Designed miniproteins, single chains, continued (2). Designs and how they scored, part 14

Each design is a single chain, and the fold is of that chain. pLDDT is the mean over its residues in the fold that is shown.

## One batch from the design tools (miniprotein)

Design m4428
Fold by ESMFold2-Fast:
Structure m4428 (fold): chain A 87 residues (1-87)
Amino acid sequence: MSMEELEKKLNESKILINGVLMNLYNAAVLGNLSWVKYLLENLPKEFINVPDEAGYTALHYAERMGHEEIVKLLLENGADPNHKSFL
């Protein structure tokens, strides 16, 4: 596979993954634990730390909203535990 084909596939995958990620950010903000669980089952672990256009990850949103159960779930699924958020 060429580097150009790899970049194109990564860009196409980012569009699909961004849909799941936007739903994950919304679920983290709303405190919907069941929806977060469902979305994480459909998200590759490597993408859990991808920030949105505002620079916030799903973990950032869960921490800011005080959803401790969602914070724990995200950490268990590979969210960065060294993240410098202030609660």
Scores: mean pLDDT 71

Design m4429
Fold by ESMFold2-Fast:
Structure m4429 (fold): chain A 63 residues (1-63)
Amino acid sequence: MFEVGERVVALEDYEAKSEEELSLKAGDVLEVLEVVDERWVLAKNLKTGKVGKVPKSLLERLA
């Protein structure tokens, strides 16, 4: 389960299809800002400073 304030890493590249979604590159580190539902989180990309929704399935917790 993802927690607010947690650091996660992108497992693969993702292309945002709307301004609500966040584009990712594999290896990008993000901060979880909100758990939207079972499939989506709102996250901030720490490299770019951009915020958007990303699929949980593309993210792995930093242990």
Scores: mean pLDDT 80

Design m4430
Fold by ESMFold2-Fast:
Structure m4430 (fold): chain A 91 residues (1-91)
Amino acid sequence: MIKRNTKKLKKKSDIELEDGEVDEDGRTPLHKAAENGDLEKVAELILTKLIDISRKDKEGKTAIDYAIENGHEEIAELLQKVAEYYGKDPN
């Protein structure tokens, strides 16, 4: 029988994937939400999964880069503020 256990099927409404979820290009769900302009999904991922928002894909791009490139300024500002909150260097 054909097993339902394929990594490619992770995108089929199964959002309860592991913390290390990246696609073939190393893009996290946060990168994709930022690229698509899905502010609600971006906020959900930041608040519920505490995802590393400074994570770079295989091209060296962050979720902020995708938000800016796709004209989603509200998402870019949100991600920048969250990055400042977690990326504060006390020195």
Scores: mean pLDDT 67

Design m4431
Fold by ESMFold2-Fast:
Parts: C-alpha cells; sequence; structure tokens
Structure m4431 (fold): chain A 94 residues (1-94)
C-alpha cells in the first residue's frame, strides 16, 4: 500500500532517523515480501530514502541498509526526478 506521496512502508522504514531501527524494519518488511524497487511520486526507491537519511554519524548503518537492499534485488541505478541515484544522494549527504 502506498500513501498520498506514493511511499510504501519500506520507504518509511528506510527513512527512519534511527539507523539501527531502520535496518531492522527494512529487513522485516523485505522478508515479508516488500518490493524493494517501488518508486514514490518523486521517483525515489527505499534505497534513495536510506541514502537521504545518511550522515557522518550513521553512514555505516546506512551503508548496511543499501547493501542489504542491493542483495535483495534493489536497482541502485534508479534515477529520481532530479536524476540522482541512491549512491549520488548518499555521497551528497556526507
Amino acid sequence: TQDENGRTPLHLAAADPDAKKSLAEVKALVDAGADVNVQDKNGRTAAHWAALAANEENKEEREKILLYLHEKGANLGVLDKNGKTAIDLFFENL
């Protein structure tokens, strides 16, 4: 199910400001069959939202989320409406 912005529960879990909680929630949702490649209204996947939530304090946990999503079939080459990949956003936030 998507909200008014096209976000799934997986998008919200990946964007959770608690990076450790975010990783646990992402794993639970993906194991429950969440689609890792759903784009919201801005063209962003869960991987984009994990990258947007990255900072110098949580980058190791956000890298784990990105690696986990990639392992589960996430296409990290997906471009958002600004032409940015999740990896582009990750490095812009560091």
Scores: mean pLDDT 82

Design m4432
Fold by ESMFold2-Fast:
Structure m4432 (fold): chain A 134 residues (1-134)
Amino acid sequence: LGEELLEAAEEGDLERVRELLEQGADVNAADELGRTPLHLAAQFGHLEIVKLLLENGADVNAQDILGRTPLHLAAASGHLEIVKLLLENGADVNAQDNLGRTPLHLAEESGHKEIVELLKENGADTSAKDIFGR
């Protein structure tokens, strides 16, 4: 169930995600890299799956083995509407990965200007430094 939920969330199979959750799949199942269905749906831009997972109690601030949250992955990947949805559901705008990088750092590095502005509007600390002092 958990492995199938992770696969369905990564692939964007909304109906399979729904079926697996109805069968009692753990919404917060984690793979060997600590990635949850919410991490995968956020990274790959599956907005309706992100909505469904959050409605079923997904941990919006879950961290993978690199300390990355779903918000880090959505911001790095340029998924503006998913960034909005995660912030509306209590995502920590200033979460730091194992390199001290915030979602703002990843959005700036990737050139996602609209996400940079959205994160700043939601209280992103513009003075936060990663381990490289940037």
Scores: mean pLDDT 90

Design m4433
Fold by ESMFold2-Fast:
Structure m4433 (fold): chain A 84 residues (1-84)
Amino acid sequence: DVAELRERIAAGYDLSATDEQGRTELHRAAEAGDLDRVRLLLEAEPELVFARDKEGRTPLDLALEAGHEEVARLLREAGAALGA
């Protein structure tokens, strides 16, 4: 639910916080193919595109493995804009 995510962002919750697998909220949104959640996270904390889980996977890697082409494209574009 993007409304719950908006509340967490507005409250100043640490979006770089990780779960047991070292995955951020952006990793989970990318794996799920949740484009709206991915967009919201990239607007709030774009540097999350570079975060790696315990397996060394970025959100882009998870989107590609799951076959979410539009999410993968968005993550790649965001990473290129920050890394240039």
Scores: mean pLDDT 81

Design m4434
Fold by ESMFold2-Fast:
Structure m4434 (fold): chain A 70 residues (1-70)
Amino acid sequence: ELSPVQRYVKRVRERFRAALEAGDVATMEQIVDSMGLYLTDLKARGAPQEDIDLVENALRELRRALEEAR
């Protein structure tokens, strides 16, 4: 059973992959920005470190993929 944060990351990755396959850089940028805000909120409210690490690692991967797509 996936946690809410794990389900969020899974859905974001799926949506990002669809945008990447479509060559939709604008949508990829929007996804990265939204995930960055989500990470900021997790840190601000003192979420468990495992949740913060999960989102940070996902965001790092998506930012790298976005730079490669530019």
Scores: mean pLDDT 87

Design m4435
Fold by ESMFold2-Fast:
Structure m4435 (fold): chain A 77 residues (1-77)
Amino acid sequence: MFKWEDIKKFIEELKKVDTDGDGTISKAELKEVLRSLGFNFSDAEVSEMIKRFDKDGDGTLDMEELLEMLFELIEES
């Protein structure tokens, strides 16, 4: 189950991989962050997560969408 420490670690990893500093995360960056948290999701699984929370339809997650995804994963645990 995700905990506050997992969210905190995810935010720190997000800061490392957000190369553009625009506050969005790509599919590849999300997959890498999830991997660093100990999750081994496939490209298809990461794609489904993005589609579920990508309200803008741009194929990336902004900070708000990313946090909504993490809170949903905690609530479903």
Scores: mean pLDDT 68

Design m4436
Fold by ESMFold2-Fast:
Structure m4436 (fold): chain A 61 residues (1-61)
Amino acid sequence: MPVELGARIRSARLALGLTQEEAARLAGVSVSTLSKYESGQLTPSAESLQKLEQAYGVKLV
């Protein structure tokens, strides 16, 4: 199926072996916010997306 942004964020995090707590800390967001990004309940802002891209070392665009 087409990769949804939330699924892509989760896949990148899992590929790096990061927990939601670790990834949220690196991106400067709450665990709740990251969980909502990964589930597709919330779309990251451009700033949050950039922080996630920097934390994971990959493009999520």
Scores: mean pLDDT 79

Design m4437
Fold by ESMFold2-Fast:
Formats: C-alpha cells, sequence, structure tokens
Structure m4437 (fold): chain A 104 residues (1-104)
C-alpha cells in the first residue's frame, strides 16, 4: 500500500463519516510520506468534523508549511476559526485562501 493509496482510503472513510478510520488511514499515509501536504490537510479535516479544532488547526498549519500554495488548507482553517468564534482570524484565512486560488 502506497501513501497515495492510504490517502484515497482515508478520503473514502471521510466521505462515509467514518472519521476515526479516516484518521488511521491518513496517519499511515504520513508515516510512508511525511511530506504529503494533502494527508495533513485531510487529517485536519477529520479532526474538524469530530470537533477537535485544536488538532485540526495543528494539521492545517503543517499542510501549509509543506505547501503554502494550497488554498483548501486556508479555507478549512477559516472554518475552524469560525467554529471557535474567532471571526477575525476566520476572515483573514478566508482572504488568504482567495488570494492563493486566484494565482492558480
Amino acid sequence: MTAEEYLEKGREALRNGDYEKAVEYFEKAIKLDPNLAEAYLNLGVAYLEMGDYEKAIKYFEKAIELDPNLPEAYYVLARAYYNMGDDEKAEEYLKKAQEIAKKL
């Protein structure tokens, strides 16, 4: 099983609402490829859906560190901050996401 195959299994689990299984698959993807920004992004999404906003933000920040041109990471960061009641940070990250998306 490759990192990309685990990433796809994790995405399938995420789509099915099986967030604990999604976390397991994304962690396996990261173990095989620790520089796979999309795996950190999707791991963060799984934690966001489970309501663990602190872990979600941590993994979104890691995804951005690995790939700063990933607008999806900024969009989900904005969502996490909105859910935490930090509207100022949410708006800041939403603006960053839009600016990056326009350059692609």
Scores: mean pLDDT 87

Design m4438
Fold by ESMFold2-Fast:
Structure m4438 (fold): chain A 155 residues (1-155)
Amino acid sequence: DEVDRLLAEFEALAEQAVRAAEEAAKASKESLSEAEQYVKRLEALLKQAAQSFTALLDAAADAALADPELAPYMGGKIRRAVGIATNMILKIAQYAKKMHPSLQEKILAALQAFTDAMIAALTAAGDRAPELRPYTEDSAKALRDALAEAKKILS
């Protein structure tokens, strides 16, 4: 269905983002300009992932509003997407730690913007479909915790 399609799209974008961060870390040892190109790709992939996640949450909220008994199933899919996101955030931070400080700052800013967009989407979905609030609130906390850990990795 639409939610499963969007979840698969989100997972693929997250995997591509981690790969871009790995490539940036490798390039950073040889060429700052080449590393900057991979960071730009990472920023674009994070923006696309946030858009895909927002669409997934809109679809999940629509499903829960139509049938509140679907809320635990939609909540499970939301938690899976957030698990993918938190793992991605931490892997990107580990790669960024090996890069030039200017690239670390750009990546941290991109992770902050990504996390803020994800949390805003979770809040909006919980406001539209209150049956999802237990899942969206726990998920928002997991994202804040992952970003806080990423900041510690890069400190």
Scores: mean pLDDT 92

Design m4439
Fold by ESMFold2-Fast:
Structure m4439 (fold): chain A 93 residues (1-93)
Amino acid sequence: LLEAAREGDLERVRELLAQGADVNAADELGRTPLHLAAAAGHLEIVELLLEHGADVNAADEYGMTPLDLAEAFGHEEIVELLLEHGADPNIVG
């Protein structure tokens, strides 16, 4: 799931979630699929992960949230989507 979210493979993300993959599974740095999709600018994958209960405010080992990464990489539509889903802009890394 993490790799598919990072690479922008929407159909693979959908398939893995349908098979019961953990939407909030984290890598060694505490980064979830939502962190990786938000950083990479994969809007449709961000939408799909949020629909499946992704933790919008998950913090990685550096205290970075998916919102922080979307802002850092200039993905304005993803920033708006995350805020609509309850991302807290006051969570500081």
Scores: mean pLDDT 81

Design m4440
Fold by ESMFold2-Fast:
Parts: sequence; C-alpha cells; structure tokens
Structure m4440 (fold): chain A 67 residues (1-67)
Amino acid sequence: SLGQQLLEAVRQGRYDEVIRLLKQGADVNAKDPQTGQTPLHIAQQQGRDGLVQFLLSQGADPNAQPK
C-alpha cells in the first residue's frame, strides 16, 4: 500500500520518495501494522529533523499513539 511504502521511504530517509508518495495520496499518519509507528515517529527516532518538519507541515499528528 502507499502507507507501507511511505513508512519504508521514511525509514530509508528518502525525501524524494516521501514527497512522491504523499502527492499520490499516501496517509501521512499511516501506521506500521507490526509496531504501530507512524512516519513522524520513525523520523523522530532517527533524528531526521528536516523530515520531521516536512511531515508536520503535511499534517502529521505529533500525539498519535502506537497500537
């Protein structure tokens, strides 16, 4: 799914893919079905400040909880 591709792109730090997937309608708050982590949680954990700011600008919820 687009959400799973978005989570993978964030894990890899691929800004180009993140932007492309969000333009294609990927849910910025997509949750990993195994961990419950969102793209924002992964970017924060990795210390990718630029990606964190970008995701927040796209409507990422900083208070989203894992499942």
Scores: mean pLDDT 80

Design m4441
Fold by ESMFold2-Fast:
Structure m4441 (fold): chain A 64 residues (1-64)
Amino acid sequence: ELREAFKLFDKDGNGFISAAELRHVMTSLGEKLSDEEVDEMIREADIDGDGQINYEEFVTMMTT
């Protein structure tokens, strides 16, 4: 489930995960995604450009 997956990466429990942590996980999950493709997905989800992704942005990334 997306919520449980998000909690695993939200190590601080503050409702955000770093773009670096998300990138690491996504590249580990699929060999079909290049580093550039993952970077593009992170940029689209990181609307504020602060390098932190909240749950709503994470869901948007995974469902769009």
Scores: mean pLDDT 65

Design m4442
Fold by ESMFold2-Fast:
Order: structure tokens, then C-alpha cells, then sequence
Structure m4442 (fold): chain A 74 residues (1-74)
């Protein structure tokens, strides 16, 4: 559904620190705005579940590969 360039642009916009990691809370809160798309309640539920699975370390951050996996579920 999302192109590789769109995913890279979205990740960069969410990665404010430029460290290659994004906060799962920033993804959940800002993804729809970054993509310029309306996320409905079903999309937000899927996103929340995917973010839980992606955060393997429980530190609240995900890398680009995990982000792509999360986005593949929307």
C-alpha cells in the first residue's frame, strides 16, 4: 500500500533526533499526520498491536525495518 519512498519519508519525519529510531508513541500519535491520511479507529487498533510486536526490547523505540513491518499491516 505504501511505497518505499513514502515509508522512508515518514520515518525521517518521525525520527526527529536523526538516530535511526522512532518512538512508538510518536508513530501512534503522528503517523496519520505525517502520511497526510486519516487513520480510522480500526487502523489505529492495528497500528497499536503492530507497535507492541515491533518493540522487542520494550524500550519504546523501533527501527526502520520494524517500522516497515508495522506499516505493512495497514
Amino acid sequence: QFSEEQLKAAFKALDKDGNGLVSKWDVAKNLGKVLGQHLNSSDLEILGEALKEADKDGDGYIDYEEFVTVMSQL
Scores: mean pLDDT 75

Design m4443
Fold by ESMFold2-Fast:
Structure m4443 (fold): chain A 79 residues (1-79)
Amino acid sequence: MKVELTPEEKAEIERMKAEAERFAQQVRDDLLAQGKSPLEAQIEADIGLAFAEIVLTLFKMDGDLEAARRIFETFMAEL
């Protein structure tokens, strides 16, 4: 089990989180443009962000940031 993160690993996780937040905002905007309600768009974006954060947290514990990044990118492409 991972005891601590290196500064480089922390920076990579923060970059992935920023990407997730940017993607969630884009998803919300796209859903609104498609005529979805603001509540529906917000819920779908929040679910996507929450799932991405769970994946990142699990791989943060395991220390496989490359696998976490691949899973996160796959999830974002499917959402």
Scores: mean pLDDT 69

Design m4444
Fold by ESMFold2-Fast:
Structure m4444 (fold): chain A 85 residues (1-85)
Amino acid sequence: SERDTLARTVRILTNEGIYARRNKNGPLLSSVARQLDGLADYLESQGLNELAEKVRELRKLILDPNSTDEEIRSKTDEIIELIRS
């Protein structure tokens, strides 16, 4: 389903973001951030404004060097729960 595809995409981008952070891979981190920004824009275009805002929050956490993996995963779980509702 479209919801399954969206949830999978969010999980993949989260995992790549965490991997990029752990490995100090700036180009991959920038790529993940751009993909999350594109996803948020798409969600806004579909009228899914609350989902779009939470995806932008996830992007900010991934780019913030002071964020923890647990905070990033918690925001991802929040997004997936909203997709499933």
Scores: mean pLDDT 91

Design m4445
Fold by ESMFold2-Fast:
Structure m4445 (fold): chain A 108 residues (1-108)
Amino acid sequence: DARGVTPLHRAARAGDVEEVERLLAEGADVNARLTERVGVFPPGSTPLHLAAFYGHLEVVEVLVRHGADLDARDSLGRTPLDLALMGEVDGVTPAGIGVVAEFLEELA
């Protein structure tokens, strides 16, 4: 849509692994970036930023296997790893955020 929200952003936010795999198989841009702020996500946010923030490890793994940019920075200068760690530090984290941070750190 006009905010740069793609179906892949929505599937990554939802933790919908099957939909993420389907969209990537259909040629969805794994590194698609938001053009406007959507909720807490500023312009430049990729599907990997959303999956990392919500602690969806299996979605993170699928996105990375399809060439997601681990160094992608949103308009606040945050990487997907930064968002995974931010959730963990706040102590109000969805299940899996620590595991996502560990996975992304192993790839850095």
Scores: mean pLDDT 76

Design m4446
Fold by ESMFold2-Fast:
Formats: C-alpha cells, sequence, structure tokens
Structure m4446 (fold): chain A 69 residues (1-69)
C-alpha cells in the first residue's frame, strides 16, 4: 500500500488526488505489471465513469489489486 501511495504521489503533480489515464498506463508498466494497453483501457473505463480520464487514489488501488490477481 505505501509503495502504491508513493507511486501515485509521484504522478499526482498538482496534489489534487488524480492522475491521468496516460500516467496510469505508465505506472502499470513501471511497477512491473505487464498489462496491455487494451487491458489498461478496460480497467480505466470501469473506474472512470465520467470518461474524463482522471483516476483518484481509491480507484487506483482497486485497479492495482485487480492487476495483481
Amino acid sequence: IQEFKEAFSLFDKDGNGYISAAELRHVMTSLGNKLTDEQVDIMIREVDKDGNGQIDFPEFLTMMASSMN
């Protein structure tokens, strides 16, 4: 959890509690999760109900937990 919080904070440059879809794809890659762009897009669409491309920390944790299973 602390590792994910540190990773999230690195990409949350404005400190507003959100990261972009593009940054999330990069996070998935850099944390060693070998997800395809299609898999990441599906996961983003599941958590980003408004389609604005912004993911908050709780949604980020949900996606990370799903990718590790």
Scores: mean pLDDT 67

Design m4447
Fold by ESMFold2-Fast:
Structure m4447 (fold): chain A 113 residues (1-113)
Amino acid sequence: MKSEKPPLIDFDGATALHFAALVGNLELVEEEIAAGADVNAKNSLGQTPLHLAAAMGHLEVVKKLLEAGADVNAADVYGRTPLDLAEESGHEEIVKLLLEAGADPNAVRVLQL
């Protein structure tokens, strides 16, 4: 009400929801979802907003995206799921949340260590 939202910097092929998920801006994630953003949109790397939130350790954003119908088993161009990225980055609470949301542990065969 009091200020205009500043324009976000888009990454290659990324949506505003990708950027919000990457930086952990929960308010912007909720607003983009309410505005009809595709929670399963893929950037040029085949990554969804859920991939970026999981990689960056944004637990609250991961939870909100899953509640909004994010595909927990979406694979990027390298065959990595959000679970793979959370495990690589050591985000144990996000790993647990993704498994509770139906992530296939057999999909995490590719370790990027």
Scores: mean pLDDT 76

Design m4448
Fold by ESMFold2-Fast:
Structure m4448 (fold): chain A 72 residues (1-72)
Amino acid sequence: PVYNLADYFSLFDADGDGEISLEQLRYLLNEVLGLNLSDEEIEAIAKEVDHDGDGKVDYKALVAKVQARLAA
C-alpha cells in the first residue's frame, strides 16, 4: 500500500511544523478518508492530541489514534 495517513496529513502541513488545523483534520477524516465522524467525535480525537488547546493538532499522534480506531 502506497497510502499513509501521515502522508496525507503532511500535504495539509504546508509549513512543515507537524501540525494541522481542526478544519483540515475534519476535511481529511470525512472527505478524503470517507469516515462519517460527527463534529463531536472529531473534536474528541483532536483534543486528545491538542495538548496546548491552540487549535493546532499534532497529526503524528492523531494518525496513531485513527489507525487504532480503524483496527478495532
Scores: mean pLDDT 67

Design m4449
Fold by ESMFold2-Fast:
Structure m4449 (fold): chain A 85 residues (1-85)
Amino acid sequence: MTLRDISDEELEALFKKYDKDGDGTITLEEFRELAQDLAKRYKLRPLTDAEIEYLFKRADKDGDGTLNYEEFKELFDELSLREKP
């Protein structure tokens, strides 16, 4: 499976799994775990720690150190575009 095969509902469920506080945001550490779980589950190209941090900071426009679901979805869509042939 590719990142493109993941539905909006599945993406939201994955986000909620790593949102331990239930506040609708995830930290950089939770995002790293999510990205690794996703790569392992779907046999995707593993992202480096530097790439994960770069993408996280890019999506975190407010610089608060957390991602809400909308920011996370935008990041994921960008990752899906990178898988395009």
Scores: mean pLDDT 69

Design m4450
Fold by ESMFold2-Fast:
Structure m4450 (fold): chain A 67 residues (1-67)
Amino acid sequence: SDADLKELGTRIRLKRLAKGLSQAELAKRAGLSQSTISAIESGKLKPSQEQLEAIAKALGVSVDALT
């Protein structure tokens, strides 16, 4: 649901901020565009499984910690 996407986006944002990373820095580490990270964090885009795994790896967390 849209609410689930917003919760996912919020979890990613909080973990990114805890590591002191900007959206651009997280995007570079995950091999994604900054616009993609922004859209995912705002709940406007549902990440693919591959994108979610790349973000989790870039943050040093498991995928389960984001979902």
Scores: mean pLDDT 88

Design m4451
Fold by ESMFold2-Fast:
Structure m4451 (fold): chain A 68 residues (1-68)
Amino acid sequence: SPIEKLIKVVDTDKDGVISKEEFIELLQTGFGLSREEAEKIFKEADKDKDGKISYEEAKETIDKLVSS
């Protein structure tokens, strides 16, 4: 899907996880969100509060945004 391609582009180390900054950039560039809005979305997606999310968590979060 286009979402999976975008996620792979921002995961520069290809470790299957996305950093806070990479995810914020994806939301700003792909959805036109402000940094504040993107940070709130990331905080909700980061369930273990380690500052990173998986590809699956990123995809689920983006799917919820599109459904809203």
Scores: mean pLDDT 71

Design m4452
Fold by ESMFold2-Fast:
Structure m4452 (fold): chain A 79 residues (1-79)
Amino acid sequence: MEKDRERFRREVAILVAIAAAGPAGATVAEIARATGLSQRTVSRELRRLEEAGLVERVEADPPRYRLTPAGQTLADAAR
C-alpha cells in the first residue's frame, strides 16, 4: 500500500511539474530537477502516464512532454 501511495505521489508531482512548465511542456531533465526524482524514474513514470493518456510526447530534441486534457484535470485537482 505504501509503495502504491508513493508511486501515486510521484505521478502527481510529475503532472504538477509539467503543468508549471506551461503549454510548451517539459523535458525529462527539467521534470527531474523540479521533482527531485532521477531522470530514470521520471522516464519510467512518463511512459506509464503516456500509456494512461495523461501525458503526450512532443517530438523535439530533447523530447518534451505535455499534459493531455485528462492530465490537466488531474493536475488541477491536486492543487
Scores: mean pLDDT 79

Design m4453
Fold by ESMFold2-Fast:
Structure m4453 (fold): chain A 75 residues (1-75)
Amino acid sequence: AAAAVNQLQALLEAPESEENIERVRAHLEGGADPTDKDAEGRTSIHLAKELGKEEMLELLLEYMKEHGLDINAKP
């Protein structure tokens, strides 16, 4: 559903360009949570993988590695 995406997830739906990749990075540095789930229970990593956003996916994985975040962490 298009009605409830955070800014990070909306950027993942945008064309994969240097500008949009930088915007994803800026949102992560600004405190966006890459483990936040959408209405379907998908994280930003799941969405990037589903949409084939390889460079954005790599950026998200690197950020999570640096901050010790785990996509398999139970709520």
Scores: mean pLDDT 69

Design m4454
Fold by ESMFold2-Fast:
Structure m4454 (fold): chain A 83 residues (1-83)
Amino acid sequence: SEKVKKALDDALKEIKRRIEQEGYLTKEEVLDIAREVMSKYLTPEELEKALEILDKHLDSLGKERYTAKEVALAINKAKKELE
């Protein structure tokens, strides 16, 4: 869905902005920001599916603290999986 891809792109922009201020984010902080941004565009079912896929790709990187580049990689993989 184009709507889901746009929501993930908007989430990435906000996450990058927070990482510029904080240096790094945890997985939980990344997912919390993604939920806040994407909930404005997505139904609850679309939101939970997108967050599960993002969580899976963040977990695959095996990090405790995520850089903007690492979050962008996870989001790009989630976008490819979501159509």
Scores: mean pLDDT 87

Design m4455
Fold by ESMFold2-Fast:
Structure m4455 (fold): chain A 71 residues (1-71)
Amino acid sequence: MDEAAFKMFDKDGDGVITAAELEAFLRAQGRNPTAAQVAAFIAEADADGDGVIDFAEFRAWLERRRLAGRA
């Protein structure tokens, strides 16, 4: 399931999620994310600060988010 979720974000198949891909995905889901919201999502998942999210970081972020509860 996490792999399927990652593939939904990674539109060009390069193995990373960029801010532009995340914004496009959220807009496709009927959301209008701000640049600040996209940047905050990237910052939460991007452990090495390179500005993109790979599959391992995405999976770790999902696990952390699930453990943090509904906040």
Scores: mean pLDDT 68

Design m4456
Fold by ESMFold2-Fast:
Structure m4456 (fold): chain A 78 residues (1-78)
Amino acid sequence: MKDENGLTELHRAALAGDVEKVKELIEKGEDINAQDELGLTPLHLAYLAGNEEIIKLLKEAGFDENATTKTGVKALPK
């Protein structure tokens, strides 16, 4: 769960709450559905960070809210 090398820049920006960086990465065509080493997407990390602005940005970019983990288990925000 603690692998910085397994995260994309979009994962890191979402977790850090960096709204401007998230916008920049989406505009550059970064893979918004990229999965980290645990199968977590940037949207999952935005929910963990509790940043509503980034959650909205990722949803507007067409992100899948019902992404699954690498184990095949459906991961939903609570």
Scores: mean pLDDT 68

Design m4457
Fold by ESMFold2-Fast:
Structure m4457 (fold): chain A 76 residues (1-76)
Amino acid sequence: SRSLLHYALKLLDADKDGDGVITKEELKETLADENLSDEEIEELIKAFDRDGDGVITREELEEALRALGLPDSVIA
């Protein structure tokens, strides 16, 4: 969906750890201005975090963006 693509792009841009891993707290902070509920944030984590380890890797975000139809030229 448009919202899922928008959030994934924000997370890629805002990787505050600089380690290529996005934590639940970074996700909440990055999307704080989107006025999302805790339940909606958990749904986003589940959508991106395929390993269920509570963190989202850059690779998982890139795969999600490709699945949403974004070309590699925009992701890279």
Scores: mean pLDDT 68

Design m4458
Fold by ESMFold2-Fast:
Structure m4458 (fold): chain A 111 residues (1-111)
Amino acid sequence: MKDEYGLTELHRAAYNGDAEEVEELLKNGADVNAKLTKDVGELKAGDTPLHIAARYGHLEVVEILLKYGADVTAKDVDGRTPLDLARNSERLRLLDPERQKQVIALLEKAL
């Protein structure tokens, strides 16, 4: 399901870090590379579920999205990749630097 922002259930599950819901949605044919069409909060037009999961350090969600063929090179409206968002996440740097390193390593391996 998409709303006026292009926000899908997969974007929401990725934002929440709900790995089980992410995998269920992907098994049921959700578009792994769905893009937001408009900015919503800190999320930008062009953001995919992988951009969101990487920004918030949801490691297990990142792993599942990559398993289902998420485009690691996708750029949002600001030209940022999921890897750029993981590297530049001030929230992760301050609250969970170990998780930030794990997400960065996983995304770099997928390149």
Scores: mean pLDDT 84

Design m4459
Fold by ESMFold2-Fast:
Structure m4459 (fold): chain A 93 residues (1-93)
Amino acid sequence: SLVDRVLRSAEGLMKLLDVDGDGVITYDELLEFLKKYSALSDEEVEKEAEKFMKEADLNGDGVITREELLEWLADKVLNEEEKKKVLEKFKEL
C-alpha cells in the first residue's frame, strides 16, 4: 500500500541521513549526504538543504525527527485519510 511505502521510505531515509544514529537528521548530516550523492554545486546543495529543513522541520527545533520526516512524506504523497493511517501505524512501532 502507499501507507506501507511511505513508512518504509521514512525508515530508509533515516538510515541514510542519520549517520550518527541519534534518531534525528541535522542540517550538517543533510549537507554531507547531498555533497556525496548529488551532482549539485555546493551552493545548490546548501539551498536544497535549507529548503528541505524549512519544509520538514515542523516544530522549528533545527533537526528533523522520524515523525517529522514521515509527516513530510505523507503530505507529498497521501490524502488526509491515508496520512491518518500512516501516523496510526507509526505509533504502533
Scores: mean pLDDT 74

Design m4460
Fold by ESMFold2-Fast:
Parts: sequence; C-alpha cells; structure tokens
Structure m4460 (fold): chain A 96 residues (1-96)
Amino acid sequence: SEFEKKLLEDVKKRGEKSSFTVQDPEGRTALHIAAEEGNVDAVKYLVELSKKIKEEFGIDLLNQKDKEGKTPLDYAEEAGNEEVVEILKKYGADPS
C-alpha cells in the first residue's frame, strides 16, 4: 500500500510521463510487454496499478491499444500465455 501510494504520487507529479504509462515506438506499454513475455508477477502488479490509474485519472491502461490496435489481452492470447489471459479477463480487459 505504501509503495502503491508512492507510485500514485509519482504519477501525480510526472503526469502521463510515468514509465508504466509511456508507449514505445510501436505504441506498447509495460503491460503489453509483460503480457507477451508471460511475466505473471508483473502483469498482476500492473493490472492492480491500472485499476487505480483508471479510478484516479480516467486512463484505461488495461485496454490501451498499440499502433496496430492491439491490447495487452491480444498480446497474451497471441503469445499463448493462458495464466496472463485469465488474469487480464478477471480485471475486465477486452480484446481489440
């Protein structure tokens, strides 16, 4: 909770420029990459953070699309990361 509070304060200070909201040249966020890699711990962490960011700032990181219109859920499904797919769906993630 203290770590999460500190991250929310960092987002408030840095705005949309925080590392987990930033998109790479392909439009991918940290959640896209974690979903593709099958990094279950990172996905669990980032979906909880995404829920808080949506509630506080109205930014839907869970359903953020890359330049091809793909969401983190699409990345997990295409990579065959079944555990990540289940986690993302549990948190209300939608396919593209």
Scores: mean pLDDT 74

Design m4461
Fold by ESMFold2-Fast:
Structure m4461 (fold): chain A 65 residues (1-65)
Amino acid sequence: EILIKAKALFDYIAKKDNELSLKKGDIVEVLEKINDTLWLAKSLKTGKTGLVPSSFLEVLSIYKV
């Protein structure tokens, strides 16, 4: 399993029910890269999962677990 941690670069407000709202500086775990522009992520703060634009995320670390 590959664990990718990323940080929100900007506040993001979910536009659809399947999207994840983030505040700048929130740390997420990337669960799946749907495509180059849309990633499925889990908020480490709230435990909620949802889609987020990859351009709003800065990858901090990639781990193989």
Scores: mean pLDDT 80

